# Designs tried in a protein design run: designed miniproteins, single chains, continued (2). Part 99

Each design is a single chain, and the fold is of that chain. pLDDT is the mean over its residues in the fold that is shown.

## One batch from the design tools (miniprotein)

Design m7436
Fold by ESMFold2-Fast:
Structure m7436 (fold): chain A 89 residues (1-89)
Amino acid sequence: MKLSDEEIEEIANESVEYGKKNGLSQEQVMTVAAIKIAKRMGIEVPEIKDEDLSAEETLRIVNSVPEEKWDDFSEDLSRASEIITTRLK
């Protein structure tokens, strides 16, 4: 299930604000966005603490996405990534 542009903007903004408040890197903010997108799409992901946020966790989330949802997840993450990158530059 593909998320709406409004939902992607909401997730991206929430992830950026969370990152700014907690001193997270751009990569860690991307991991937060990936977790939020997966949860919004109905994909079960374990709760990950800020100290555990990493590119490796993002890869584990991507690998846990069912094949039938992978294209939608990838597109949603790409759209969120563009917004996050623009706001953190």
Scores: mean pLDDT 78

Design m7437
Fold by ESMFold2-Fast:
Structure m7437 (fold): chain A 99 residues (1-99)
Amino acid sequence: SEFERRLQTELGFDAAEIAQIQALRAALSRSERDAFIARLEYAIMMADWLIRRGEGPGRDTLEAIRALLRELRRRLRAGEITVDQALERLRAFAAELEA
C-alpha cells in the first residue's frame, strides 16, 4: 500500500516493523470501534426510554434517531463503515434535524 511504501522509503522501517505498526493500528481501531458501539447502545437505550416517557424531541424524531443508531451499530459490527464515517453520518443527521 501507499502507507507501507512511505514507511519503508521515507522512515526506513523494515517489513517486521511495518507489520507491527499495522497490528497496533488495527488494535486501536478495534478498541475505538468497540467503545463507539457501546456508546451507540447506550444512546439506543436512552432513545427507547425517552420514547416510552414521551420526553425530548417528538416521537417521530426519536424513532428516526433510534433507527439511525441501530443501522450504524449494525454497519460498524459488520465492518461496512469506520467510526469516522459513522460520526459524519450522525453530524449530517443532526444538521438535518436543526434545519
Scores: mean pLDDT 80

Design m7438
Fold by ESMFold2-Fast:
Parts: C-alpha cells; sequence; structure tokens
Structure m7438 (fold): chain A 74 residues (1-74)
C-alpha cells in the first residue's frame, strides 16, 4: 500500500493537473490534517474528499478520481 507521503504527492499532482486547487494551499491543508489526526484517519479523510469531489466533477475527471481512490486503497 502507498504511504501517506506518496498519497499526498499523488493528490497534489492530480489537483494541479486538473486545476482543482492551488498545490501549495492543498499541501498546507493536508499537512494540517496529518498533524491533527492519525495516519489511518487522514487516509480515510482523503478518500472521502476525493469521492466527494468526483460527485461534483465532470465524468472524465470523476473517472480519474475513482481510479486514484482505487490506487490509494490498494
Amino acid sequence: SLSLDEIRELVIEFAEKHKLADPEKLREFLDQLASQHSDELVREIIIALLRAEAKHSDPEVAEELEKLVEKIEK
């Protein structure tokens, strides 16, 4: 399975590619989550946020978000 550092970099890269968020602000947000919560809970929060974003994205971006979630869950 992927480490939290690997998950963080994948999420930031995805958001930058699809212009969903500012990479520096997203990194700061994810670092704040990691400082306040266990690694397991941070992983679950990230998966929930990616799934929520997929629900409000166009079908192409939603499909790529679901593939990212699958990669994180393995």
Scores: mean pLDDT 84

Design m7439
Fold by ESMFold2-Fast:
Structure m7439 (fold): chain A 65 residues (1-65)
Amino acid sequence: SDEIRDAMAQIAAAVAGAIIGGRARFEGDTVTLELPELTPRDREVIAELEKLLAKLGYRLEVRLV
């Protein structure tokens, strides 16, 4: 269902955000991940999150803040 898909996307984004010290924001079908800097480890986590979100019908955007 849409509710389960949306919940899975929110959990995945929250876990990724916690790992890299960033924050996830949802706007329609777009997830924006905000973080202060982008390390090689963060790029790896972001790549995995992007793959998961794409399977759930979401787009990922990354912003440095």
Scores: mean pLDDT 83

Design m7440
Fold by ESMFold2-Fast:
Structure m7440 (fold): chain A 100 residues (1-100)
Amino acid sequence: AALLNLLRIAAGVEVTPESQKKSDQVGRFTRDKASKVLSPKVADTISFMSGLAAIAYAEGHKEGAEFLLNSGRQSGISLGADPEKVDEVIEAAREKLESL
């Protein structure tokens, strides 16, 4: 509830079919990248956050998207992942959401 309310406030809008499509594309891309270098739990957490970041970015809220990507980064590191590998995956996710 709190995360969806924060995203709604940051984005100012409901999730649309277009933003959901972009979320699915970024989430799958990030999951594939993360699963090669990170544990499944970390990969799932980062892919989920990158999907939410894609929605925020699609709605014009770049700072909201960066907040969500950084939250995924911090969560991955807190779960014991290598910060360098987490940063590599987050950067790939950022490039992917900006390309859509």
Scores: mean pLDDT 79

Design m7441
Fold by ESMFold2-Fast:
Order: C-alpha cells, then sequence, then structure tokens
Structure m7441 (fold): chain A 100 residues (1-100)
C-alpha cells in the first residue's frame, strides 16, 4: 500500500513540475494530475473502477506528452509521471491479488 501511494505522489509531483515549466499546457497537466489521484482513490475502493480511471489517466498523460513536445524539460517530467503512474498501478494490482 505505502509503496503504491509513494509512486502516485511521485507522478503527481512530476505533473505539477511540468505545469510550472510549461504554463501554456497547465490545464492539461492539472487534469492528468487529478485523474492520477482519482485512479488511486478508485483502486482503494474498487479494483475494476481503478483500472478504468487509470486508463483515462494514461490517455491524458499520453496527450500531455504529445502537447509538451516543444518543451523538453516539461516532456521529461510528463514521461516520469507516466512511469510512476504505471508503477503505482502495478503495485496496486499486486496488492489486490495478494489480499484476494
Amino acid sequence: EEEAKKYVEKAIEHLKRAAELDPSNKEMYEKAREKVKKAYEDFLKDIDKGRETFNEAAELIKKALEESSKNPEATKHVREAGRYAALAFNKAIEYAKKKK
């Protein structure tokens, strides 16, 4: 549990940093950050709902990565956010399987 939460926090911090470095795409980064947070909250309540919300978060991160392509520093943070979100998802799935 704690490990998945730390990865979610890392993903959120990277998206926040991307918004600071690339203010023109700030709304997109903020929407991605909100959806990553919601995906984790949904996983704590219902694993299937968490999967759905995580897929939405992944789509938003992918779109943010495409839109940030003119700003290499922001793009780097969006890539790291996607990586940590995937790690958090994998840890949440492993935890749910172990409890089941």
Scores: mean pLDDT 80

Design m7442
Fold by ESMFold2-Fast:
Structure m7442 (fold): chain A 70 residues (1-70)
Amino acid sequence: SMQDALQSMQDGAKKGVQAELQKGLQAGQETMGDWFAQNREQFDVLVGQLGLEETFALMQQLYQQYKAQA
């Protein structure tokens, strides 16, 4: 069904992002990783609405903004 196809694509996107975030944490992105972990639910909503690539770009912008205020 169309719902199953959408869910499969979203699950694939989530796994890809998770793998990259795990790499980032090991590469010294702990601060970004912590910020992401606190905002996981918001990230999921954004992925559902904007798609993975736009969500990643937006997250980087939001993280930079967050870092400027921290």
Scores: mean pLDDT 60

Design m7443
Fold by ESMFold2-Fast:
Structure m7443 (fold): chain A 70 residues (1-70)
Amino acid sequence: MTLEEEGEKLVKELKEAILANPELSDEEKEELLKQLDEFKKEFYEKLKKGDIDTVKEMIKQLEDALEKIR
């Protein structure tokens, strides 16, 4: 799996986890999804620049966020 595929998979899983979380209000879900979309944009910009170390750190941040929201 490429770093791009790994990141896309984690973003999708995190989006699904946010939407499925019964403890979050609709307003909180909208804000978190907005933050996730901005994070995704930054991820692709770093990937495009070949900043692999930052991309790997961002993948770890997505994994940590997914564990916390589940």
Scores: mean pLDDT 82

Design m7444
Fold by ESMFold2-Fast:
Structure m7444 (fold): chain A 62 residues (1-62)
Amino acid sequence: MLKEQILLLLAAEPKTARQLAEQLNVPQSTVTRHLNELKKEGLVTLDEATKEYRLDIAAVLA
């Protein structure tokens, strides 16, 4: 599942939506949709300075 693949990639290192789209060979719009859902769930955060998404480890402790 694409959402699970995004989480696995972000577990390794922070990445931008474009980097995730290129690595998964899917449209950036598709990746952005899943990233927005993951942000809503509290599983990832966006670094506004770098535009990188990262896992929010605090979410697994809640």
Scores: mean pLDDT 78

Design m7445
Fold by ESMFold2-Fast:
Structure m7445 (fold): chain A 86 residues (1-86)
Amino acid sequence: SEEKKLNEALRLVEEAVELAKPYLTDEQFQKVENLLTKLVIAMQTKDYELAVKYVEEILKIFEESGAPQEAIDLVRKALELLKEVA
């Protein structure tokens, strides 16, 4: 179901953020937290195109910060799930 994919995508992003946290600067982490909040709102309002954009921005921050590959892989999987419902 679409709801199951959305719940899994959010879970994967939240797990990725926890894994990436020690590798982010305070500024990068604040941006990621703001994006995660916006992601939750976009998902609640069923604005899935906007949700995809916020996850893509989180992925870019992780790639630029040198976050562990496990965190990057989780965000990429979440992005694929979100694109299936968008």
Scores: mean pLDDT 88

Design m7446
Fold by ESMFold2-Fast:
Structure m7446 (fold): chain A 66 residues (1-66)
Amino acid sequence: ILEDLRKFIEENGGEASLSEVRELLMSKVEPIVADSIVYQLELILKQRGRKRVTLEDVEEFASLLP
């Protein structure tokens, strides 16, 4: 899933909206898992004062996984 996100963001010019990320995740995982990932990314974006997901945000999310 993380590699799918990285590839998607790179192909999308280095950034994507949360809605675009959610659509990608919904094609790969169950809706509850997709919404959970989107929620975590939204918190990261809020903390950083940004509205679009970048590779840096994906790496931050990856660092939070157990």
Scores: mean pLDDT 80

Design m7447
Fold by ESMFold2-Fast:
Structure m7447 (fold): chain A 94 residues (1-94)
Amino acid sequence: MKEEAQRVLEAIEEHSEEVIASQPSEEQQRRMRLQIEISRIIAEGLLNGELTEEQRERLRKLVEEYYTEFHKLPKEEAEEKAEEFIKKVEELLK
């Protein structure tokens, strides 16, 4: 897992701008940017064995944005999904 996390971070650092720019629409570019940022935070957490409080809060906000914009969920449902997502990520870090 840590080796995969390191590869994800390296790929994001080297290729994220190109991958985002290659998306066929501005909306898809925004979704890709959100997905990349979510993946980056998870990969950093895997390398460190934990999420910092700042990373946890940022991850929560990004997942909420993903569900509201991509899946058109109401804010309250998106917040619930984000909390469940963070809990699952933290369980995986153990």
Scores: mean pLDDT 80

Design m7448
Fold by ESMFold2-Fast:
Structure m7448 (fold): chain A 90 residues (1-90)
Amino acid sequence: SSAQQQLAQLLAEAQAATEEALRALPDPEAAFRRIQEIEDKARKELAKLGEDEREKILEVTTKAMIESAKVLGAPKAAEAIRKKYEILKA
């Protein structure tokens, strides 16, 4: 479907932008510690949700991914993740 093609393209764009940002990252250890904190917070929020709360699960995971992309200095990845969320939310 058209939506599946858009999702695949956005995933590829996010991956490419993340790889580029990782190559330019000045302090990988500090960045990865901050991402671990973001992931831990998201995990605690997800633990409070039922598996059928699909929209809330998608929102929590998407916010964590966007914050992590920003920590890596990958604004194009953050944008692609946001666009993916809008497609999946619809």
Scores: mean pLDDT 85

Design m7449
Fold by ESMFold2-Fast:
Structure m7449 (fold): chain A 63 residues (1-63)
Amino acid sequence: SSSNIVKKAHAFLTSVGLGAKYDKAYLGQVIKDKNLESVVELADYLQEKEGLPVALAEQLKAL
């Protein structure tokens, strides 16, 4: 579910100091607007469109 993706992604992003930049409302809106179905797709989006570092995107995908 999108709610489960948001919870996992936001918990990780908060742990690396990005929780304010990528808050739950923002992540939920991105998932809805881009029809993302997994944390892997969200990590790819944030890396490609938002400049999330590759190392952090790979850690996000491993959740």
Scores: mean pLDDT 86

Design m7450
Fold by ESMFold2-Fast:
Structure m7450 (fold): chain A 102 residues (1-102)
Amino acid sequence: DVEEEIKQLKEIIARAEATREANWKAATEEEKKHAKEMAYEIIDEAEKYLGISAPSDEERLEKIREALKKYIRESYTDEELIELAEKVLDLRIEELRWALEQ
């Protein structure tokens, strides 16, 4: 049900936006280290799955973002669902970028 998927994505976005800044500000050194290690694991796995590579962390994130945007647009036909899925992707890329900078 597209309406239920839209509702779930809106809830994910709202929670991420409401808690992201507070979570980043409150993060301990151990949590920052863990986030960075997990970010590299996620990026490595995404590169393998998508068949991409890049020489810098920022270029890696951008290539992953563009590849996943293409898959979103190929997977969905509902415009609102596409826009919400792209917003979730952008928030996840921002979280990974934050983690790599720690």
Scores: mean pLDDT 81

Design m7451
Fold by ESMFold2-Fast:
Structure m7451 (fold): chain A 98 residues (1-98)
Amino acid sequence: MSPLEQQALAALQQVIADERRHAADLERRGDYKLARAERNAVATLESILQEPPKRAALLASATEGIGAMHYYIEGNYELAKEELEHANRLDALFKALS
């Protein structure tokens, strides 16, 4: 695995860890619907880990971009910004991968 492929995998694993943390925080606060949405996002991202690195980066970027849009619509601009930053980072890695 190239250093860039390792960076893409590490970035996706970090996004998964952040989504798991958000799910736990939301459940603790009683936001069960949002916690379930975050757990569903984690399951989707974990399935994406099975894809080749370039495809994984593209699919994960799209997943985070969709999440950002949903948070923006719900008025959660802090989470929308975080998801958008993850989407942009993963898109940059997708474009750098051959």
Scores: mean pLDDT 83

Design m7452
Fold by ESMFold2-Fast:
Structure m7452 (fold): chain A 87 residues (1-87)
Amino acid sequence: SLEEEVEKVMERLEKELKKETDGEKAFLLMLLGVQDARDLVEQGAPKELVLKYLERLKELAEENEVLSEEQKRLIIERIDEVKKLAE
């Protein structure tokens, strides 16, 4: 199912972020995650699924110890933009 595929993508992102020690690479990984969420919206995925994915992305950004405060802010801004599209 789409829900199961999204869960697998999120699990892989979480595992990759836990291994990443470079802030620029962690930032790129997060931006790719946000782009995946945007692609889900454009493809007409259920709003509830997209919003749940975006919430988990926000938590990953906020809890990450490698990202700078500016990088976290930029990620959250992009998440909020996708959230507006999903609403």
Scores: mean pLDDT 86

Design m7453
Fold by ESMFold2-Fast:
Structure m7453 (fold): chain A 80 residues (1-80)
Amino acid sequence: MLEERLKKLIEMAKNATSEEDMKKVIAQLKELAAESEDPWIRHQLERLVETMENLIKEGRIKQGAKTAITGLESLLKLLS
């Protein structure tokens, strides 16, 4: 279940081209973090959200998407 949700978030981030799209990715990441029982996974997701929110605030939409993809792919690899 967690791996499937991470894969869907990676796909969402890959298709994100606007601030609105990135806000949807951030919202889903926040929900996943809140639902995560593993404290380490929760912390990694929360840190990723903070980094993405800062990048979006600076108008760096493409960098925000790239950061999400890289972070989520790293988590997925560790769970596989």
Scores: mean pLDDT 84

Design m7454
Fold by ESMFold2-Fast:
Structure m7454 (fold): chain A 91 residues (1-91)
Amino acid sequence: MDDLVEPNPILQKIVEEETGSKKKTWTVSTVLGALIRKAAREGLFDPEDPTIVRLENTPLGEFLGVKEVDSRDLTPFVDAIREKSTLVPAP
């Protein structure tokens, strides 16, 4: 089930910049997609293994508290989104 979240101000700015939309609440999947798009735009995918996102020593990694993510297991991004957001009950 795709939960609705109200991101903190920093995460909200990232989602707004990557989606081009301004909303108060977002699905976790939309926020996750925005983080992946930002990582791709900033060249954070490992060139030798493009399934790996290298976040250590980056502003995004510092904000999320995550050093590395395997694109086949996005659990660290989902956990960071939930930690940096307020869960909104489904309407």
Scores: mean pLDDT 79

Design m7455
Fold by ESMFold2-Fast:
Structure m7455 (fold): chain A 61 residues (1-61)
Amino acid sequence: LEAQKRQILAEATAYLRTILDEETTARYTARLEAGLKASPSVYEAMVVAAEVIAEARAEAA
């Protein structure tokens, strides 16, 4: 991952760890990393991260 995408992954993963258990965090982190790798731009990567975080928040509620 490029530095900007690595930063997005790190920040999103840190947030997920505050709202989900370790096993669920690992699952969402793996999906997030795959989505970031598939994203053609930093903007698309940010959209993917926002979508993953929204789904995680819904699961945590």
Scores: mean pLDDT 81

Design m7456
Fold by ESMFold2-Fast:
Structure m7456 (fold): chain A 96 residues (1-96)
Amino acid sequence: GAEKAREAAELGARGGELAAKGAAAGDAVKAAGGAIAAIGGALSAALYGRRAGDEEGGREAARRAGEGGVRAGEEYGSEFGAKAGRAAKEAGIAFA
């Protein structure tokens, strides 16, 4: 249960980083793919937490995934990456 939530959170964080790098490079496909992975990772983390009876752990994993995306966006100067990270965090928290 917890291991899958962590794996999903890690996928979400990597998706946020990919979205930020894609946006900074002007690569729309990479940016969109990263944003989808970030949101999917956060939602999956929330779902695995809920299924394990650990809704707080699921929400925390979703927050961490989104925060990773925001930090990557800030590092690459990408407003799109930061927005994708925030959207992933909010979606995961709302779903949990």
Scores: mean pLDDT 73

Design m7457
Fold by ESMFold2-Fast:
Structure m7457 (fold): chain A 98 residues (1-98)
Amino acid sequence: MKLPREMVRKILRAIMLSRNFEEFEKRLNELDIPEEVKEALLEIYRASLEDPALKGLRGLAAAILYLEEGLSVEEALERARKMSREEAFELVAPYLTD
């Protein structure tokens, strides 16, 4: 996916600020991104709610792997589940700061 880095940061902030699926969907709909990308991000967010291994930083890492590395949703989720907390933090941290 070829989204500007600032848009990726906005997407990650939407994930972090959302308390449930409906709130995330609402925040995501405020962003001007393609429908296929919205659908993929909603799938990633749903998986992060259902799978303890994807909570927190690993859920954010899955979104980055999808958006920046061009992995499929399934590949991004599988990769993120296998990451340590430290690996997930290293991937996510550049998008949480300037």
Scores: mean pLDDT 83

Design m7458
Fold by ESMFold2-Fast:
Structure m7458 (fold): chain A 81 residues (1-81)
Amino acid sequence: SRAEEAARLLQKAYIAAEVLEKTDPEKAAEIREKVERGLEALAEGRYDEAVRLAREALEEALKLLSPEQQKEVERRFEESL
């Protein structure tokens, strides 16, 4: 469902922001703000907005993460499933 898609993307974006915080805390905080807005949208049934915010947050985080950090994000995301 669209809600499940939004939840999964938000979870991955949240993990990506946590991993990024160790190397770029300021940018991690900006990305976390988008994730929080996405979680609010999800809670309110605004699924398309939640997916959009989650995708934006995840894309921004992935551009800043090293290959090692990206592997950490994937590992933690798989463990969260």
Scores: mean pLDDT 87

Design m7459
Fold by ESMFold2-Fast:
Structure m7459 (fold): chain A 60 residues (1-60)
Amino acid sequence: SMEEQIVDRLDGLGRRALAEGDTGLVDEVIASLEWLSTTASPEVRARIDRVIADLRAQLS
């Protein structure tokens, strides 16, 4: 779905931002994922929550 494709792109962007040390971009990706989570289906929301948790765990 388009929603799943957006989540996949944001996940990829967040991972690249982490690799580059761009913590500001990681925070923007997390904020975008949090916003998407508010309107997402339960299955997509679970995926979004996992991506946010993984990105947060790699930030200090």
Scores: mean pLDDT 85

Design m7460
Fold by ESMFold2-Fast:
Structure m7460 (fold): chain A 86 residues (1-86)
Amino acid sequence: MEEKIKEAEKLVEEATRLFQEMVEAVKAGEASAEEAREKAEEVVEKILEAARLYEEAGLKELAELLRKRAEDALELGERLAEEAAA
């Protein structure tokens, strides 16, 4: 059970890093709209996998929080893709 929590924590850390890299690349004009969308999808997938692992570990409230964060990340990713296209 502790192994699932540790794996989920690694996924959240990776998602946070990728999201930050995406924001920086868009702001620097180095990312296309397509690249921003692809990175946002990768971030969302990692957050949802972390939520699944937390739920399996019995941490349902944390899993629900992460699912909401995945929705927020998807919306923000779409905004960043629009910014990259401008």
Scores: mean pLDDT 82

Design m7461
Fold by ESMFold2-Fast:
Structure m7461 (fold): chain A 56 residues (1-56)
Amino acid sequence: DAAAAKEALAAAAKKAQEMRDGLTQIRSTLSADERALADQKIAQLEAKRAEAEAAL
């Protein structure tokens, strides 16, 4: 269970980073409203990644 949790946290951290990078790449092509939503999502993904990394 601890090993499974560690694997899940590592996978979550990687996935969050990949999604954040993708959103960052398209951010400059978005409208102002879409950019605001993307910024919120990027912040959420960064927080989740930091939590997952801290828990590893």
Scores: mean pLDDT 75

Design m7462
Fold by ESMFold2-Fast:
Structure m7462 (fold): chain A 78 residues (1-78)
Amino acid sequence: SMAEEVAEEADRRLAAALAAGYAGAQRGPSDVERAKAALEETVREVERRDPALGPRAREWGERVIAAVDAYAAALAAA
C-alpha cells in the first residue's frame, strides 16, 4: 500500500541518516546516544500524530534502534 511504501522509504532514510552521522563520529558515545534519542523521539511523534501508522513506525524504528544498540555495544567493547 502507499502507507507501506512511505513508511519503508522513511525507514531507509532514517537508517541512512544514522549511518552518515556515525561516519562523521570518530569518537562517539555521545553522538551515538544523541542519534538514538532523536530516532526514539521521532517514533514517539509519529505514534502521537498518526495512530494508524504508529505501530508500523514503531516496528521499523525498533529495527533501526537495534542496529544502533549493536553499534554502541561494539564501540563500548573497543
Scores: mean pLDDT 64

Design m7463
Fold by ESMFold2-Fast:
Structure m7463 (fold): chain A 63 residues (1-63)
Amino acid sequence: MTSNLPQDMQNFIDDFVALYNTDRDAAIQRIKDYLGIDADTPFDTAVARFANYVVKLEKESEE
């Protein structure tokens, strides 16, 4: 089983936070693209799904 790069994920989150401060739409698009989420998905839903995905990713790494 191949583990993802935890530092890469941290960098992605940090970049998202910085981008959200300057260009919210681009930040939302980055999350949607990363998770394959529908472009019509509300921001709150996309953020919640991303947070849940990160938790799931950590669990899969443990498995």
Scores: mean pLDDT 69

Design m7464
Fold by ESMFold2-Fast:
Structure m7464 (fold): chain A 66 residues (1-66)
Amino acid sequence: MKELVEKAFGIKVSDKEAEAFIKTLENLIKTYGEKELAEWLRDTLRLSPEEAEKYAKEFKKIIDEK
């Protein structure tokens, strides 16, 4: 989880910061869905559309399995 957050966001985060990010992403997926999460990642983190879609799918998988 923390490793995926660090890789997607391109930053080093604490465990507490990683938990906060995952909670934010969980709310985005629950409210808007995977497509909106991919768009948010692309716009916020300057990811390519392909990378944003891959990370959105991985985050959704982790959140749905929680």
Scores: mean pLDDT 74

Design m7465
Fold by ESMFold2-Fast:
Structure m7465 (fold): chain A 85 residues (1-85)
Amino acid sequence: MLKAILEVKLKDSVEDLEKAAEEIAKTAKSVPGVKSAEVASIDKENKTVYLEVVAEDKKAIEDAKKAIKSLPVVESVEIVQLKPA
């Protein structure tokens, strides 16, 4: 298993960051091979959500990244940390 920190930058139009963070976490958790997805922190000033994802393999993490990036509230997603879980 792998643990990743995803840096999820929200669009400037997003006002409810807590709701956006909840949607992002639910989306990641719905991806096959993802075991957990938890909001690690929210940077309100920069409209950025840091999500901790535990997954079976790198493919599941990449699939979670793609799923999150497809959300209307999301501007960009980057894997900023990846380590064995």
Scores: mean pLDDT 86

Design m7466
Fold by ESMFold2-Fast:
Structure m7466 (fold): chain A 67 residues (1-67)
Amino acid sequence: SSLLRQQQEQQRLQQEFDLGVLDVAEAVYNVVLRKLKEKGASEKDIQEIEDKLAEVRARRAALLAQQ
């Protein structure tokens, strides 16, 4: 039915959007982490960004597992 196709299309678009947001977040945190290491930032500051990066990766993996 047209309703089922519209629901499937909306779900796919939302999933693609959510994955895109997570991909951008991962790229941003990787750049921040590199710059912090170049600056000789504290282990605490480095760990905070590594924790955020791990959270983004976990969310991405969970979203992909829902397929």
Scores: mean pLDDT 84

Design m7467
Fold by ESMFold2-Fast:
Structure m7467 (fold): chain A 87 residues (1-87)
Amino acid sequence: MRVLTPEEILRIIDNILAYIDEAIAEAEAKGDTAAVAELKRLRAEVEQLGREIEEAIARGEPLEKLMELHERVRELAQRVQEIVHSI
């Protein structure tokens, strides 16, 4: 299994945040207030994880810890995709 670099993990988070922002705009255009609320909640969680990863990198945390944080990001990205497909 290929291990992601810290820089690749941060780039993935930035891409997910951009995707969520686009999804929020689409949900708002469709009047899906429930989807907007859930996407905004997930955006806040992804943004918080991004900060935790930046702090972990700054502390020199082991790769195992960074991969645990990446797995959490992957789970949140999957939830975002499920909501987008339900809009």
Scores: mean pLDDT 80

Design m7468
Fold by ESMFold2-Fast:
Structure m7468 (fold): chain A 109 residues (1-109)
Amino acid sequence: KEEIKELAEKAIELAEEAKKLAKEGRLEEAEEKLREAIALLRKAADILEKLGDKEEALRLLELVGIAEIYLGLARRLRAQGRLEEAAEEYIKAAEILIEAAKKALEYAG
């Protein structure tokens, strides 16, 4: 459970940083931080599965999947030069990852 706490706390830090970067129009850096947060939460989900907490792992992966959908939309909007709309979708992805990480933290105790 300690490793899950460390992963979740780091994911929150990265997602909060990504949200700030997106608000500043630093969209490429925001995407990098969001991808790092996603990787940490996927690792947390793997640990949950190994501990037998399959339902919690699936809930975490579901939220990560939703964040990845917003990240994909943000990337497409950025490629089209629709930077303000891309920033909004990066912020939505960040908020979902923060929610996912907080739930993992509460579960870990």
Scores: mean pLDDT 89

Design m7469
Fold by ESMFold2-Fast:
Structure m7469 (fold): chain A 110 residues (1-110)
Amino acid sequence: MAAREEAEREEARRVGEQAARLTREMYRAREDPARQQELRDQLRQLLSSASLEGAEAGAEGAVRAAEELSPEFAKEVRKEAEKWLESKKAASYTADKLREIGDEIDKELA
């Protein structure tokens, strides 16, 4: 069943749309540091809870929305998104390695 691939595509679209919305709200709140921080925290949670593909779509959506609003804001959003994606990729790599080690142990014990 290819249900996983379709679910991943739907997640990527949803995360991208939510990230773009949060980014627009951050720009609207640019004179309110407390509100802007709350929105940044929501964006971080969104990207952290998503799959790697979803997080990449979210980062692209956020940057694109920021570019439509302000080049300076887009520069800040891109810098933050890149840092979060690097953290996400590192976490994904570790999880994949732990799964491979587990599979090898199971094979040796069989």
Scores: mean pLDDT 76

Design m7470
Fold by ESMFold2-Fast:
Structure m7470 (fold): chain A 62 residues (1-62)
Amino acid sequence: MKVEIVDFGENISPEKLKEKIEELKPKEIVIPTTGGDDEVRKAIREISEKLGIPVKSYFGDV
């Protein structure tokens, strides 16, 4: 049971992000929902479903 906090900059691609999450296999993922790429957010959800990792979104706009 592990929690990993990872800060992703503007330079990370969706594919790279998915690979990094799969490598780390975190117990939980928390991401900001505002100002990010929809593609990146979608990639996180896809990989989290594949690995069975819960994803929580932080609402900055809503």
Scores: mean pLDDT 63

